Designed miniproteins, single chains, continued (3). Designs and how they scored, part 11

Each design is a single chain, and the fold is of that chain. pLDDT is the mean over its residues in the fold that is shown.

## One batch from the design tools (miniprotein)

Design m8353
Fold by ESMFold2-Fast:
Structure m8353 (fold): chain A 75 residues (1-75)
Amino acid sequence: SSRLIGELAVEVAERTFDPEKAKKAEKAAEEKLKQGGSKGEILSAIAKAVGVSKSTLSKMVKDALEAREQAEKAG
């Protein structure tokens, strides 16, 4: 879902980047979700806000999602 991808991307930004970039990621995600943006649009906006490529952020979000799914299965 677009909301889940936005939340995971912001969590990745908070762990990987400084607080200023994390805040920009949060704002970008919120604005795109408010506009009814697609998963790709949300990822692109966050990637631009933190200064990385969309492909880099997409890989980080995918890794985070897989880690979350593994944690859920292990618990």
Scores: mean pLDDT 76

Design m8354
Fold by ESMFold2-Fast:
Structure m8354 (fold): chain A 88 residues (1-88)
Amino acid sequence: MGMGSASVTLSLAAGEVITITVTSGSTVNWAVRHDGEVLASGTVAKGATASFTAPEAGDYTVSVSALGAATVEVSAGGKTVTLNIPAA
């Protein structure tokens, strides 16, 4: 089976920072999309954090995927969203 995945869409102002932290489980692949385009992507291991700064105001979709179960916290603009990736 493929990777488990989760996503969240955040409304950001220009210069706001998205932080992606893996709090438990597997190494996570992440991507940040704006207006259908992938602006940034990478991998984050358990206990590590990735960050992305919004170049312009708008809606940004953070997608996360992992081959095993993981818990990811996505924070931007003083808001925190917990994403749970199920075991695939």
Scores: mean pLDDT 82

Design m8355
Fold by ESMFold2-Fast:
Structure m8355 (fold): chain A 80 residues (1-80)
Amino acid sequence: MEVLKKAIEDLQAELDELRKSDMPVDEKIQRVRTLLTRAEELKKLAEKYGDKELVDQANSLITRARELLAELEKKKKEME
């Protein structure tokens, strides 16, 4: 389970870096979508292992990533 916990922590760090990054909005949107897919995969693995704490951590990551995605999509609309 240490590998799965570290994977979730690595995605949390990646999400924080995406928030601070100066990359184009479209590229950030694509990266957040990829991160969401990975977070959902990690959640399914945590569910298979029966680790409720890791499921809860993955759900928190998914929620934060969805919030950032909504912010980025709003910025893109304002730039058009």
Scores: mean pLDDT 84

Design m8356
Fold by ESMFold2-Fast:
Structure m8356 (fold): chain A 75 residues (1-75)
Amino acid sequence: SGQDFLDTMRRLGETLPPETREAVLQFVDLVEKLLSQGEPFVTAVTKAFRKVSETMSEEQQLALSAVIDRAAAEV
């Protein structure tokens, strides 16, 4: 479920360096907000990633993408 994905993202984020953890938490919070506004899950994830990525380095974007891929594989 979408909630299982977001819970897994939060758990994985706790194991990461502070800067990447903050990006993961911002991503999860934005996905939850977009879902509460009626956005479909895939659309919410895509929009949240694009928005969070606007202020991130390429390395941070790759790290966030890797966490997303891992969370998706676990649920």
Scores: mean pLDDT 83

Design m8357
Fold by ESMFold2-Fast:
Structure m8357 (fold): chain A 99 residues (1-99)
Amino acid sequence: SPLEEDRARLRRAADEILKSFFGKTLEEVLEAIRNGELTKEEIDKLAQLFESLLRSLRPRMTPELQAELDRVIAELKANKDDYQKRKEILIRFLERLLG
């Protein structure tokens, strides 16, 4: 479906950008977040990177996925100074992206 194709494209784009900036796959980054291996500064950089990526890709996505991306971006911004909450938001988003 168009939604599944858009999710696959988003997953590939996320994986490539994470490999480029962190030297880790999407799955490895998710595991590192879950295990508390990333500092507050690294979580902030990761959130900023994802906000930029999601904003860049949003116009090319289905309305359903656009609504999901808008919610993730808004939640990350609302919790800019809350490390634990930003970590939880990233984990939930990456888990959904991986399926």
Scores: mean pLDDT 83

Design m8358
Fold by ESMFold2-Fast:
Structure m8358 (fold): chain A 55 residues (1-55)
Amino acid sequence: SLADRIAAVRAELVALAQEYLAYKKKTGKINPELLARMRAAADELHALLDEQDAA
């Protein structure tokens, strides 16, 4: 369902944010691949929320 997809993308975004923070804590640097994945997940979440609002 749409709600299940929204929940899945939210969970993915949280996991990516945790990996981003862990990498920054370990290296003192930003992982650009993780940042790009977080942006992509945020864009997907926005699109799914727009679809929910249109229904």
Scores: mean pLDDT 84

Design m8359
Fold by ESMFold2-Fast:
Structure m8359 (fold): chain A 137 residues (1-137)
Amino acid sequence: SKLEKAKEVLDRFAEEIAKHSPNLAKAVKLIVDAVYDAYNGKITVEEARKKLLEAHNLIVEEAKKYLSDDEVISFDLLIRYEINQIIKAIENKDVDGVLKALINLLSVVETIAVSMGRLDVAEAARKAREELEKILK
């Protein structure tokens, strides 16, 4: 399925970035597992929301180490928006909507990584995003 292919891409992305940013890798893994398990009915949407919020916190705490307060606020809002889009797509059984929200979230992660000067993480995020875009098409 499209979601199984997306999980493979994002699992590889998390593994690739683990040596550069363990916290971002953990956040990606939490997002992937929560989305996959909730879509397949293994966990509730409520449980998925809690895991996505934990991932959001890990991304924001990492960003705070490198970015200004205004940049952190902007990225916090963007991440929160995409998490809500993921939950909505899962509730609607909209696999294309889930992939689109994951693609948008990877774009946010890429931008955060660039702003932090973490170019290795940014390049890995870009590659993952391009692979998800191929799966969606």
Scores: mean pLDDT 86

Design m8360
Fold by ESMFold2-Fast:
Structure m8360 (fold): chain A 96 residues (1-96)
Amino acid sequence: LKEKIKQLLLETRNVLEYIESNPDISDAVFSLLADLVISDIKELIKLMEKEGYDKSVIEKLKEILKKLEEAKAKKDRQAFLEALKELISLLESLLS
């Protein structure tokens, strides 16, 4: 689990940095990057539920997932970046 959290944190930071550095990315590229993060969060949630992890953490991840999925659907880069920052803060708190 800890290694999965570390991996997702690294990937999320990389996606955040890429979108911030490339604001003119196409909707296709944006959707691809969004799907990478969304897929990894869904897998982390499944693993956490299987291992009986803290329900409050799982619910926070589900809230962030919903924000990311909504931002992807609207192709809203700003809303997506804000949700990524929330995700980074949560994942960092789990590794401290």
Scores: mean pLDDT 87

Design m8361
Fold by ESMFold2-Fast:
Structure m8361 (fold): chain A 95 residues (1-95)
Amino acid sequence: SMSDRLVEEAERLIREGLEEIEKLVKQAKDAIKNGDYDTYYNYIRQVQKVMNETMDRLDEIYEQTTDPEARDRIGQLGLRFRLYVQGLLDDVSSF
């Protein structure tokens, strides 16, 4: 169904966003460990950009979704994504 397609699209979007964010967070951790603050802040800005772009695209999928169960699932994906990314950012900023 169209609703199944939109959920699959949302799941793929979140997966791709998380893979990119996790790579950027690792690079940020490596940079700060080496005292490279400029590179660290550049990676943190890239994490925020990927998070915002992923959430904006997820919101577009959510607005296209008319099925209540699919809409709820997409909403839950967005909430979990946001909380997980915030946890990664909190971890990388803890010294």
Scores: mean pLDDT 89

Design m8362
Fold by ESMFold2-Fast:
Structure m8362 (fold): chain A 77 residues (1-77)
Amino acid sequence: TEEIIMFRMLSAIVESWVLQQLALKQGNSSLAQQASALREQLEKLYEDFLNGKLSNKEAQQKLDEINAQLQQLEAQL
């Protein structure tokens, strides 16, 4: 449902922020910059979804793609 997709997007935004903060604490500026870039993509995705620019299927597919990248960065911690 739309509400579940919204919660998943917000969770991913929070997760990317946490990853950025952890990377900064470890002195890994490259990882922090990559996490920040994914967060910007997630914020744009959330805005586009709220403004009706994306269907539920499109939003979920794009979220899954960004989450895969986020998991790849988390593995570098």
Scores: mean pLDDT 89

Design m8363
Fold by ESMFold2-Fast:
Structure m8363 (fold): chain A 100 residues (1-100)
Amino acid sequence: SSVEEILKEVLEELREDRRLAEEQKDTFTAAMLERAIRDVELVLETGSEEEAIRLLEGIIEMLEVLRDHAEAQKLEELAERLREHIERVKRYLEELKKLK
């Protein structure tokens, strides 16, 4: 499923973001990303396309908050990675909407 492929890609990117947050000792960002990872895993197992769309919209909002937090904390590498991930999730969301 194209939906599953997109969600698996997002899941892998969230796991990498969490790893970087842990390396930079940003426990707040790591905890928020862990929650998002669990939400993606749940939607992969039980979710609809509509749930996937809402999930990606929520992830974008969360990542924007985490980006702003990382910038404020001067965690430049994490902030840059989060900016790049936001743009990728926005592209995934548009792709997912086109499947509907």
Scores: mean pLDDT 87

Design m8364
Fold by ESMFold2-Fast:
Structure m8364 (fold): chain A 106 residues (1-106)
Amino acid sequence: MAERRERLERLAERFNALLATFTEITDEDQRAQGLAGTLLARAVEALEAGDPRVDASVTLRSAREARVVMEMVRALEEEGFDVTLTLTLESPEAREEVEKLRREAE
């Protein structure tokens, strides 16, 4: 109970910290926040099930969506989750940002 609660509180803190980086309220920002929220929800479900695995399929349409999703994946991995993403890349900008962030994660 206590350990699970502490992990949930840390996930909520990381998600709120990510939301605090948004300087503008645009449709793109709202969609990026929604994608990050979906990953957080999957992590909460995994934690409640006693399973560290988070499997998600996301469609990325912008560089911002790619950045926000990859930052959320990093946060989940730092908290001990095994994250598997199936990515659909619908724009060249989203593809380039994902490739850039993967290189930076080396």
Scores: mean pLDDT 73

Design m8365
Fold by ESMFold2-Fast:
Structure m8365 (fold): chain A 99 residues (1-99)
Amino acid sequence: MKRLEAEELLALGRMALSLGMYDLAIRQFREAIRLAREAGDLRTLARALLALGEAYLRQGKYEEAIEAFREALRAAREAGDEETVRRAEEALREAEEAK
């Protein structure tokens, strides 16, 4: 049940992010992260952390983005989510170069 709630918040956050509503997106991603952690859903946790990092990166918050991408990479590796691992590694490189 909590896993489905986390995925819903992740989807809403991604919509907010696409509309440039960064503060709303960050709040939704942070809540998705909290629910995914409580549920032990490493896959949703990794995806929510990746999305949070992307939101911080778009705001120019490079240090916060780098930390979120590092956490996303760890969670994705534990979940065996190869696509999220690839995306997190790429995003981490982009954020480190932008710093």
Scores: mean pLDDT 86

Design m8366
Fold by ESMFold2-Fast:
Structure m8366 (fold): chain A 73 residues (1-73)
Amino acid sequence: SAARALSREELEALFREADVDGDGVLEGAEIGRLGELLAPLLSSEERGLLVIRADKDRDGRISYEEFLAAATA
C-alpha cells in the first residue's frame, strides 16, 4: 500500500495525547507515549527517524513546532 500521509489534525491529536502536562513540550515518558501512539501508523524505523528529526537539539525535549516540522519534512 502507498504510505499514508498524516494530516496536521492527526499530528496535533497525537501530540496532544502524548503531552499529558499540556505544556506544549514532550519530554521523558511523554516521548515514549508518542512512540506508542504512532506504532499503529508508522514502522519502528519511521518512528525513530521522526523522533531524531524532531529533537534537533538532542536535549530530550520535543516541541509541537519541531514535531510538526519533522513529520511534514
Scores: mean pLDDT 73

Design m8367
Fold by ESMFold2-Fast:
Structure m8367 (fold): chain A 87 residues (1-87)
Amino acid sequence: SVVDEVLAKLEELRERLKEVDPESAESIEKVIELIKQMRADGAPDETLLQVAIEALEAVRRRAEERGDEETAKFAEEQLEWVRELLE
C-alpha cells in the first residue's frame, strides 16, 4: 500500500538520521508508531500521509538549519513524492 511505502521511506530517513541527528531519528520513530496507531484506529490514508508530510518538513527545516544539504535534499525529495500521492 501507499502508506506502507511511506513508512518504509520514513524508516530509511530514520536510519540516516541516527548518525547525524539522533534526536530527529527518535522523533521519526515516534511518528512511524503514531502513523501505525492512527491506521489501526481507522484513520484514512490522506490523514496518515499528512502526518508524514509534517514530519518530513520538520526534518528538512532542521537539516537546513545545521547546513546538512544531503539530509535536507533527501527529506525534500520524500516530501515531493508524498505530496504527489495526495494529488
Scores: mean pLDDT 86

Design m8368
Fold by ESMFold2-Fast:
Structure m8368 (fold): chain A 65 residues (1-65)
Amino acid sequence: SSVDKVSSLLIDLLKAGRVKAARQFLEEALKNPEIRAQVDAIEKKLKENLSDEDYAKLKPVLDKY
C-alpha cells in the first residue's frame, strides 16, 4: 500500500539519520492527494515504529497539513 511504502521509507531514512531527505520525501509524497488522504494512517504507523524524538523531526512537514 502507499501507506506502507511511504512509512517504511521515512522510517529507514530517519534511522539512517537522513532527516532532511526524510522531510523532503514526505513533502513530495503529500503533494499527491491520494497519499494526503491517508496522512492519519501514515502518522499512526510512524508513531508505532519511531521514537518520539525521531517522529518529532517530521512534525515541521506534518504540521502544514
Scores: mean pLDDT 84

Design m8369
Fold by ESMFold2-Fast:
Structure m8369 (fold): chain A 67 residues (1-67)
Amino acid sequence: PVIVTERVVDGDPADPEAAAQARAAQKELTALGEQLRPVSEALRAAGEDVTYLGRLTVGDGVAVTRF
């Protein structure tokens, strides 16, 4: 199974305000990934096939990070 956590930032990435919000959202997803990594590793060690993904949307752009 795949578990997805999404963050949405409204606006144009070229806008400094939207860019700052996108960086903050990326840091949140990175921190969540760090928190989930031990759980994900323990589940894989137990033979469970679980994938955690972070999805960041900024304007028309989408970035996906695996945890």
Scores: mean pLDDT 72

Design m8370
Fold by ESMFold2-Fast:
Structure m8370 (fold): chain A 79 residues (1-79)
Amino acid sequence: SSVEKTNNYMKKSLKEALKGNSKKASKYSKKGGKSAGLDEDDIKRMGKTAKEAAKSDPKKTKEMLNLSKDYMVKQGEEK
C-alpha cells in the first residue's frame, strides 16, 4: 500500500530529524512523497521541510513532519 510506504518513510524521517540528521530526514521524506505520488516540486519541498524540521525543537519537528505526512496521504488518496 502506498499509504503504508508513506507512513513507514515518514516514521524514519521523524526518527532521523529528532537525531538532527537533516540529510537522512530529507531522504526519507522525499521517499515518502514519491510513494504518495507527489510531483517533483512537492517532493523537493518535502525534503526542505524535513531539513528545517531536523534543526527545530522536538515538538516543532513532530508538528512539521506530521503535517507533511498528512499532506502526502491526502494526495495519495486522490490517485
Scores: mean pLDDT 84

Design m8371
Fold by ESMFold2-Fast:
Structure m8371 (fold): chain A 75 residues (1-75)
Amino acid sequence: SEEDIEAATEGMKLATEAINRVAEIMKQRPLSLEEAIALAEKIVDELAEKHGLTPEARDFARALAVALVKIELDS
């Protein structure tokens, strides 16, 4: 339970950081939905490796980042 909460919290932080980085890049140039998703996944993978996240936290962060990109670009 505590480990699950920690993994979810870490995943949310990485997903948020990844989405913020994608948003900053999109201020400089337009990205397609596919490009934005691929970039978000790449950033999550890089950050998860750098911070030593568990596979579960990485998978959660990746899924969340992809969902957030889809919501943002669908609006």
Scores: mean pLDDT 82

Design m8372
Fold by ESMFold2-Fast:
Structure m8372 (fold): chain A 74 residues (1-74)
Amino acid sequence: SDNLAQSQQDSDDLAPPLQEAVRRVRAAGGGAVAETETVSPDGNRITVRVAGQLDDDGTLGYSFSVRREPLPAP
C-alpha cells in the first residue's frame, strides 16, 4: 500500500535529522536543545526537536518531539 511505503520512507528520512539533533545535544554537554528541520518531497515541513536535561546525579535525560505541517501556500 502506498500509505505504508510512504510511512517507511518518512521514517528513513527522519532518522538522520533525529540522530543529528541527539548528537548536537550530547556535544553541548546535555543541557541543551537542538532542532533540525527537513522538507518532505510532498512540501511538508518536518521539525525534529531534542531537549536534553542533566539530572542532579549526572544522568542525562532526553525529550523528543516531531512536528509535520504543510508549508503555507505562496
Scores: mean pLDDT 67

Design m8373
Fold by ESMFold2-Fast:
Structure m8373 (fold): chain A 89 residues (1-89)
Amino acid sequence: MTPELLEELEKLAEKGEKENKPIEGLKEMLRLLVEAGAPKELLKGVAAAYLALLAKEKSKSPEEGLKLMKEEHERLEKDPEGVIEEILK
């Protein structure tokens, strides 16, 4: 990961927030990182953020959201490539 790539990611996150579409912004960010051949650790981080926001949107309570987030994080740790491919469909 380079400082230039980190700055680009920050700009994409800000754009997603300004457009009130943070989930779409994270998905675009993940797509660009995969295309750029970013390290798995960085891909996992962005994918985890995407899944956490998606879990929050789907859940009816904070407790349910936390449970879903933990399940998705464990799945991402076991099969990061498969989970990332699923997100980018």
Scores: mean pLDDT 74

Design m8374
Fold by ESMFold2-Fast:
Structure m8374 (fold): chain A 97 residues (1-97)
Amino acid sequence: NMSEFETELEKYGVTLTAEEKSEAQSYLDKGVPAKVIAILFKLKSEGKITSETLLEILNSLSNSDDLSLSLKLLALSLKNLGLEEEANEIEEIANNL
């Protein structure tokens, strides 16, 4: 939910624009986990992924028939990009769904 999402963003020190908050709410409403959305916005804020890549990933997750599997595949992709800490966090979320 939005409250959980905002708590995770504060933990990462990430500040979002009003537009980005509206985008995040849309994906929360579609069932994407708050922690996953927060990790992706963190990576975008750090310049580690583009806004286009962020939206592609979120759209893929929101349309997934097997969210746990999709999150594990995302974690593998992030490891391949050298984003090992974020990959491990997403894998943990997938295992606890």
Scores: mean pLDDT 86

Design m8375
Fold by ESMFold2-Fast:
Structure m8375 (fold): chain A 93 residues (1-93)
Amino acid sequence: MEAAEVNDETIEELEKLLPEEILEKLKKAKEEIEELKKNIEAGVNVEENREKARRIVAELALEVADFLIENGNEEIKKTAERLRKKAEEALAK
């Protein structure tokens, strides 16, 4: 589970639970991450692009996690709490 903490499938599962406003933000972040991912796979500025992707995920994860912690079931709430913690660590660094 730790090897792929946030991926397209995980994001898709979260999208099922989110209001449209947050879903639009998630979609934009996903598109930005896909562009960064292509550069990483091509070996272009790998470290910088990884940091950018991580920051985008962290910023969005805080917003998504807050909603899911309040509105999700036990499994979703646990995932959201974990995402929030990782996002806080990523942004504090």
Scores: mean pLDDT 72

Design m8376
Fold by ESMFold2-Fast:
Structure m8376 (fold): chain A 88 residues (1-88)
Amino acid sequence: MRLSAEEEDRLLKEYFTNPTEEMDKQIAFANKLLVDVLKNSNSVEEAEKKIKEALEEAKKHGPYAVMVVNMWGPIVIGVMKAIEKSKK
């Protein structure tokens, strides 16, 4: 499901005020997906494709997984771009 910035902000506030074991499991799952993108992507284009796939997988696990992929996905892509640029 698509999350708005307002929904992501609400979920983030809920997590910091009353974290649950289920929220932590969703976040941990999303983090594993993001780490897989970083480890197994050889280019920025491949990483962008894998982030889209990670978002679809996160949707199956819950809104906190979707929030984590949406928030950290651009950062992962930024890191991949920095690594690629540093080699040139």
Scores: mean pLDDT 78

Design m8377
Fold by ESMFold2-Fast:
Structure m8377 (fold): chain A 93 residues (1-93)
Amino acid sequence: SEVERLLELGRKAEEGKVLLSDVLPPLIEALTDEDPAVRLAAAEALERILKNHPEAAAQLLKLLGAVEPLRELLTDEDPAVREAARRLLELLK
């Protein structure tokens, strides 16, 4: 249910039908979840949002302190989470 919720938040934000300021904080929080599936879902949702709203999402993610959690995910136990974090950090450059 949490994975489905995060992916749905990403989809709605990608479509521009919700405020980024409402969806980015819970996605950033989910990057530190104990479940690697939740961390991966959050990272994938953030990647979709960044690709569709690159300037606005990148600025807000930096302001909300997402860079440090993403750097920590580069050493995550799950290789899919590590790769998603690498792509996100590249998009934030």
Scores: mean pLDDT 85

Design m8378
Fold by ESMFold2-Fast:
Structure m8378 (fold): chain A 56 residues (1-56)
Amino acid sequence: SEEELRRKLKEALEKAGLEFTEAALATALGFARGFKVSIDTAVKLAVEVQKLDQRY
């Protein structure tokens, strides 16, 4: 569900020292819905994208 994706994404970003943003959520939803990957995989991929985006 989107709520589960959002919760797991927020927790994963916080543990990585990254900010939860609408862009991060959109990226995770894009992976889950576009590529039909699991929520856990979508969250992992979104965190990697945010590492590049938020860490300068």
Scores: mean pLDDT 80

Design m8379
Fold by ESMFold2-Fast:
Structure m8379 (fold): chain A 74 residues (1-74)
Amino acid sequence: QQAEDDRRTALLAEATKEFVALLRSGAPQEEIEAVKERFRKRMLEQGFSEEEADRILETAEKLARNALADVAER
């Protein structure tokens, strides 16, 4: 469980960082979706369910958008 949880945390952090970079650079939606699909495929290959992969990616995207919104509002 812990090894799986650590891997999940690492994937979340990695995806969040990449989404922040993409959103900051104004990357097109197609590029963002391609990156999401790459992470989803990787997570599925690692044994995560589609539901779990979707949750991680959704959380990463929300965290990335919140980080950029926080900078803009402050």
Scores: mean pLDDT 78

Design m8380
Fold by ESMFold2-Fast:
Structure m8380 (fold): chain A 78 residues (1-78)
Amino acid sequence: NKYIEKIKNAKSFVEVFQVMAEFLKEKGGVIDLELLEAAAKRIIELARKDPNADVKKMEEIMKERIEAAKKILEEKKK
């Protein structure tokens, strides 16, 4: 999947967020948990490699997005 590939190749948090936002919009708001998990992993990897990164803030944002995605997916099943 080219979106996941872009995330893995992303050099910055902005690039990861852009890929995630683009995917969500192109899929009409559909949440892809695999994509979100890949993004979260990449964000944390980038944060660990970049001493200027706010790791705590990135983890909070990623956790919030994953939790929101799971909630939306569960709601869509109802």
Scores: mean pLDDT 72

Design m8381
Fold by ESMFold2-Fast:
Structure m8381 (fold): chain A 75 residues (1-75)
Amino acid sequence: SLEELKKRIEDFAKRTQRAAEFGREMREKYGADPRTVGRATVLMATTDEKTADEIYEAGKKSPEEMEELIRKLRE
């Protein structure tokens, strides 16, 4: 039980770190707007893994596609 709890915490930390690293990459490679990057990072950290992967793939295609996806997911 203690080991299982530690694993869940570790997995959650990994997801959060991935979102932050992605945001940094978007800034460096694509010059994405800091506010858009912030929104993408928060959504990736707080959504399910499949939606996070969609955000990642959209960002790889273009910052504009990512911004449109983020707007739709944000409400």
Scores: mean pLDDT 75

Design m8382
Fold by ESMFold2-Fast:
Structure m8382 (fold): chain A 103 residues (1-103)
Amino acid sequence: SVDELVEKFEELLPKIAEKVKKYPNLSDYGKLTLAMLEFAEELGLSVREAAEAFVNYFKKKHGISKEKLLEMVDKGVEEMEKYLTPEQVERARALHEEVKKLL
């Protein structure tokens, strides 16, 4: 359920926040994209499952629009290209494409 996904995400936030603190120059958008990648890895989620959890969390729980979600992911990926490895950027781009398919 959406509530179960939100609960799991919130439970992992302290651990994810600790990892994201290593990148203080990322904006909230970049940190959010990195947090999604770390969340997926911690729960062993596929890129598609992580995208579904993300879209359900923000769209259903917070009422954020499709346009705003796409903007957030686009800005996050652009920032990651400056600070993260090519492998991490490739995974972020894959997440973006799956989010786009769900909207």
Scores: mean pLDDT 74

Design m8383
Fold by ESMFold2-Fast:
Structure m8383 (fold): chain A 110 residues (1-110)
Amino acid sequence: MKSKEERLKLAKEYLAKAKEAYKAGDYKSAIEYALKAIEEVVKAFDDPKAAAALEQLKKAVENFISKEAAEIVIKAAEKALAAKNGKEVREAILEAETEIGVLQLKEVVL
């Protein structure tokens, strides 16, 4: 099992890769790396509610690849890495899930 410190280090490395992919216009890779960064933070704090929120966020972005979605997920990864406890990690993920939901409603109103 990786230590909390090792998981947070790996999360920072994934966030750096997400930002590089975003600058290159690769929004799919940016989202994938940002989600991996959040996953390592969730595992570091071992909060089951944060883990459940992350699974919902993954489903929300799975079929919605855009620059705006990449910005939301990268911001969530930055907030999760700055979190001091599991509650703050969960709040960062739930905020991103809400923002993705609003973005999808603007793009797909049927």
Scores: mean pLDDT 83

Design m8384
Fold by ESMFold2-Fast:
Structure m8384 (fold): chain A 67 residues (1-67)
Amino acid sequence: MKTTTEVVPISRERAEAILGRPIPEGAQVELRTTTVEGEDHIEETLEYLVNGKVVLKFTIRVKKEYL
């Protein structure tokens, strides 16, 4: 099973649109994406972080039979 993790900075404006909440000016906003490739599926977990704190997390799982 392969696991990859990427952390990328995102704009405050983009994060506010996605979260539906105001974000303080100057706050560090990042998107952490973890992709896990299983035997029969690919699982992707997205975590939105504001100043290192996870404020939104969701996971998408896709079966390889649909790929």
Scores: mean pLDDT 78

Design m8385
Fold by ESMFold2-Fast:
Structure m8385 (fold): chain A 68 residues (1-68)
Amino acid sequence: NAADAAAQGAKEGAERGGVLHASTMAFNGAYQAGGKQAADNGSLVHAIGAGMGLGPEGAAEFAKQGAA
């Protein structure tokens, strides 16, 4: 689903580069799983940003919560 896809993308992005990369991959995952509605949710970007302080696992958890 969109939340799980966003979490996976955020984790992979955070491992590779940081907030911008995590946000991009989370949006792509959400878009593929849930379509435009999930990708347009601005709260997802804020959730990923907050999670980055906790590393890739934190980014994934916050992205999942933001996409739900």
Scores: mean pLDDT 63

Design m8386
Fold by ESMFold2-Fast:
Parts: sequence; C-alpha cells; structure tokens
Structure m8386 (fold): chain A 61 residues (1-61)
Amino acid sequence: ATAQEIADALISAFPTLEKGKLIAFVQGEIDAGEALANKTPEEEEAIRRNKEALEILESLA
C-alpha cells in the first residue's frame, strides 16, 4: 500500500476518531518499528511509508 492509501484507510476506518489520535497511532507504529534492532528491508519500508502517511495526516490540519 502507498502512504496515501494508508492515510485514506485510517480515515475511512475511523471517521469519528479525532485527527490527533490517528496521528498518535501512526507515530506509535513508527516508534515501535524504529525500536527494532535489526530491521529487515520490509520493516524499514513500512517505517518509511508510515512516516509519509503521518505527513499526509498532518497536512490535513
């Protein structure tokens, strides 16, 4: 999935959830991923996409 698809999916799944909580959720996923000591390329790609999705969500302010 692209970063835009991730952002769109979160908004669609949780339409009544406060934007700040969606941002906090995505940030938590990034933090958990970055805490992994020996990241696979797939894990690094997931962190990158989540960072891009976070920027998209923040731009909707």
Scores: mean pLDDT 74

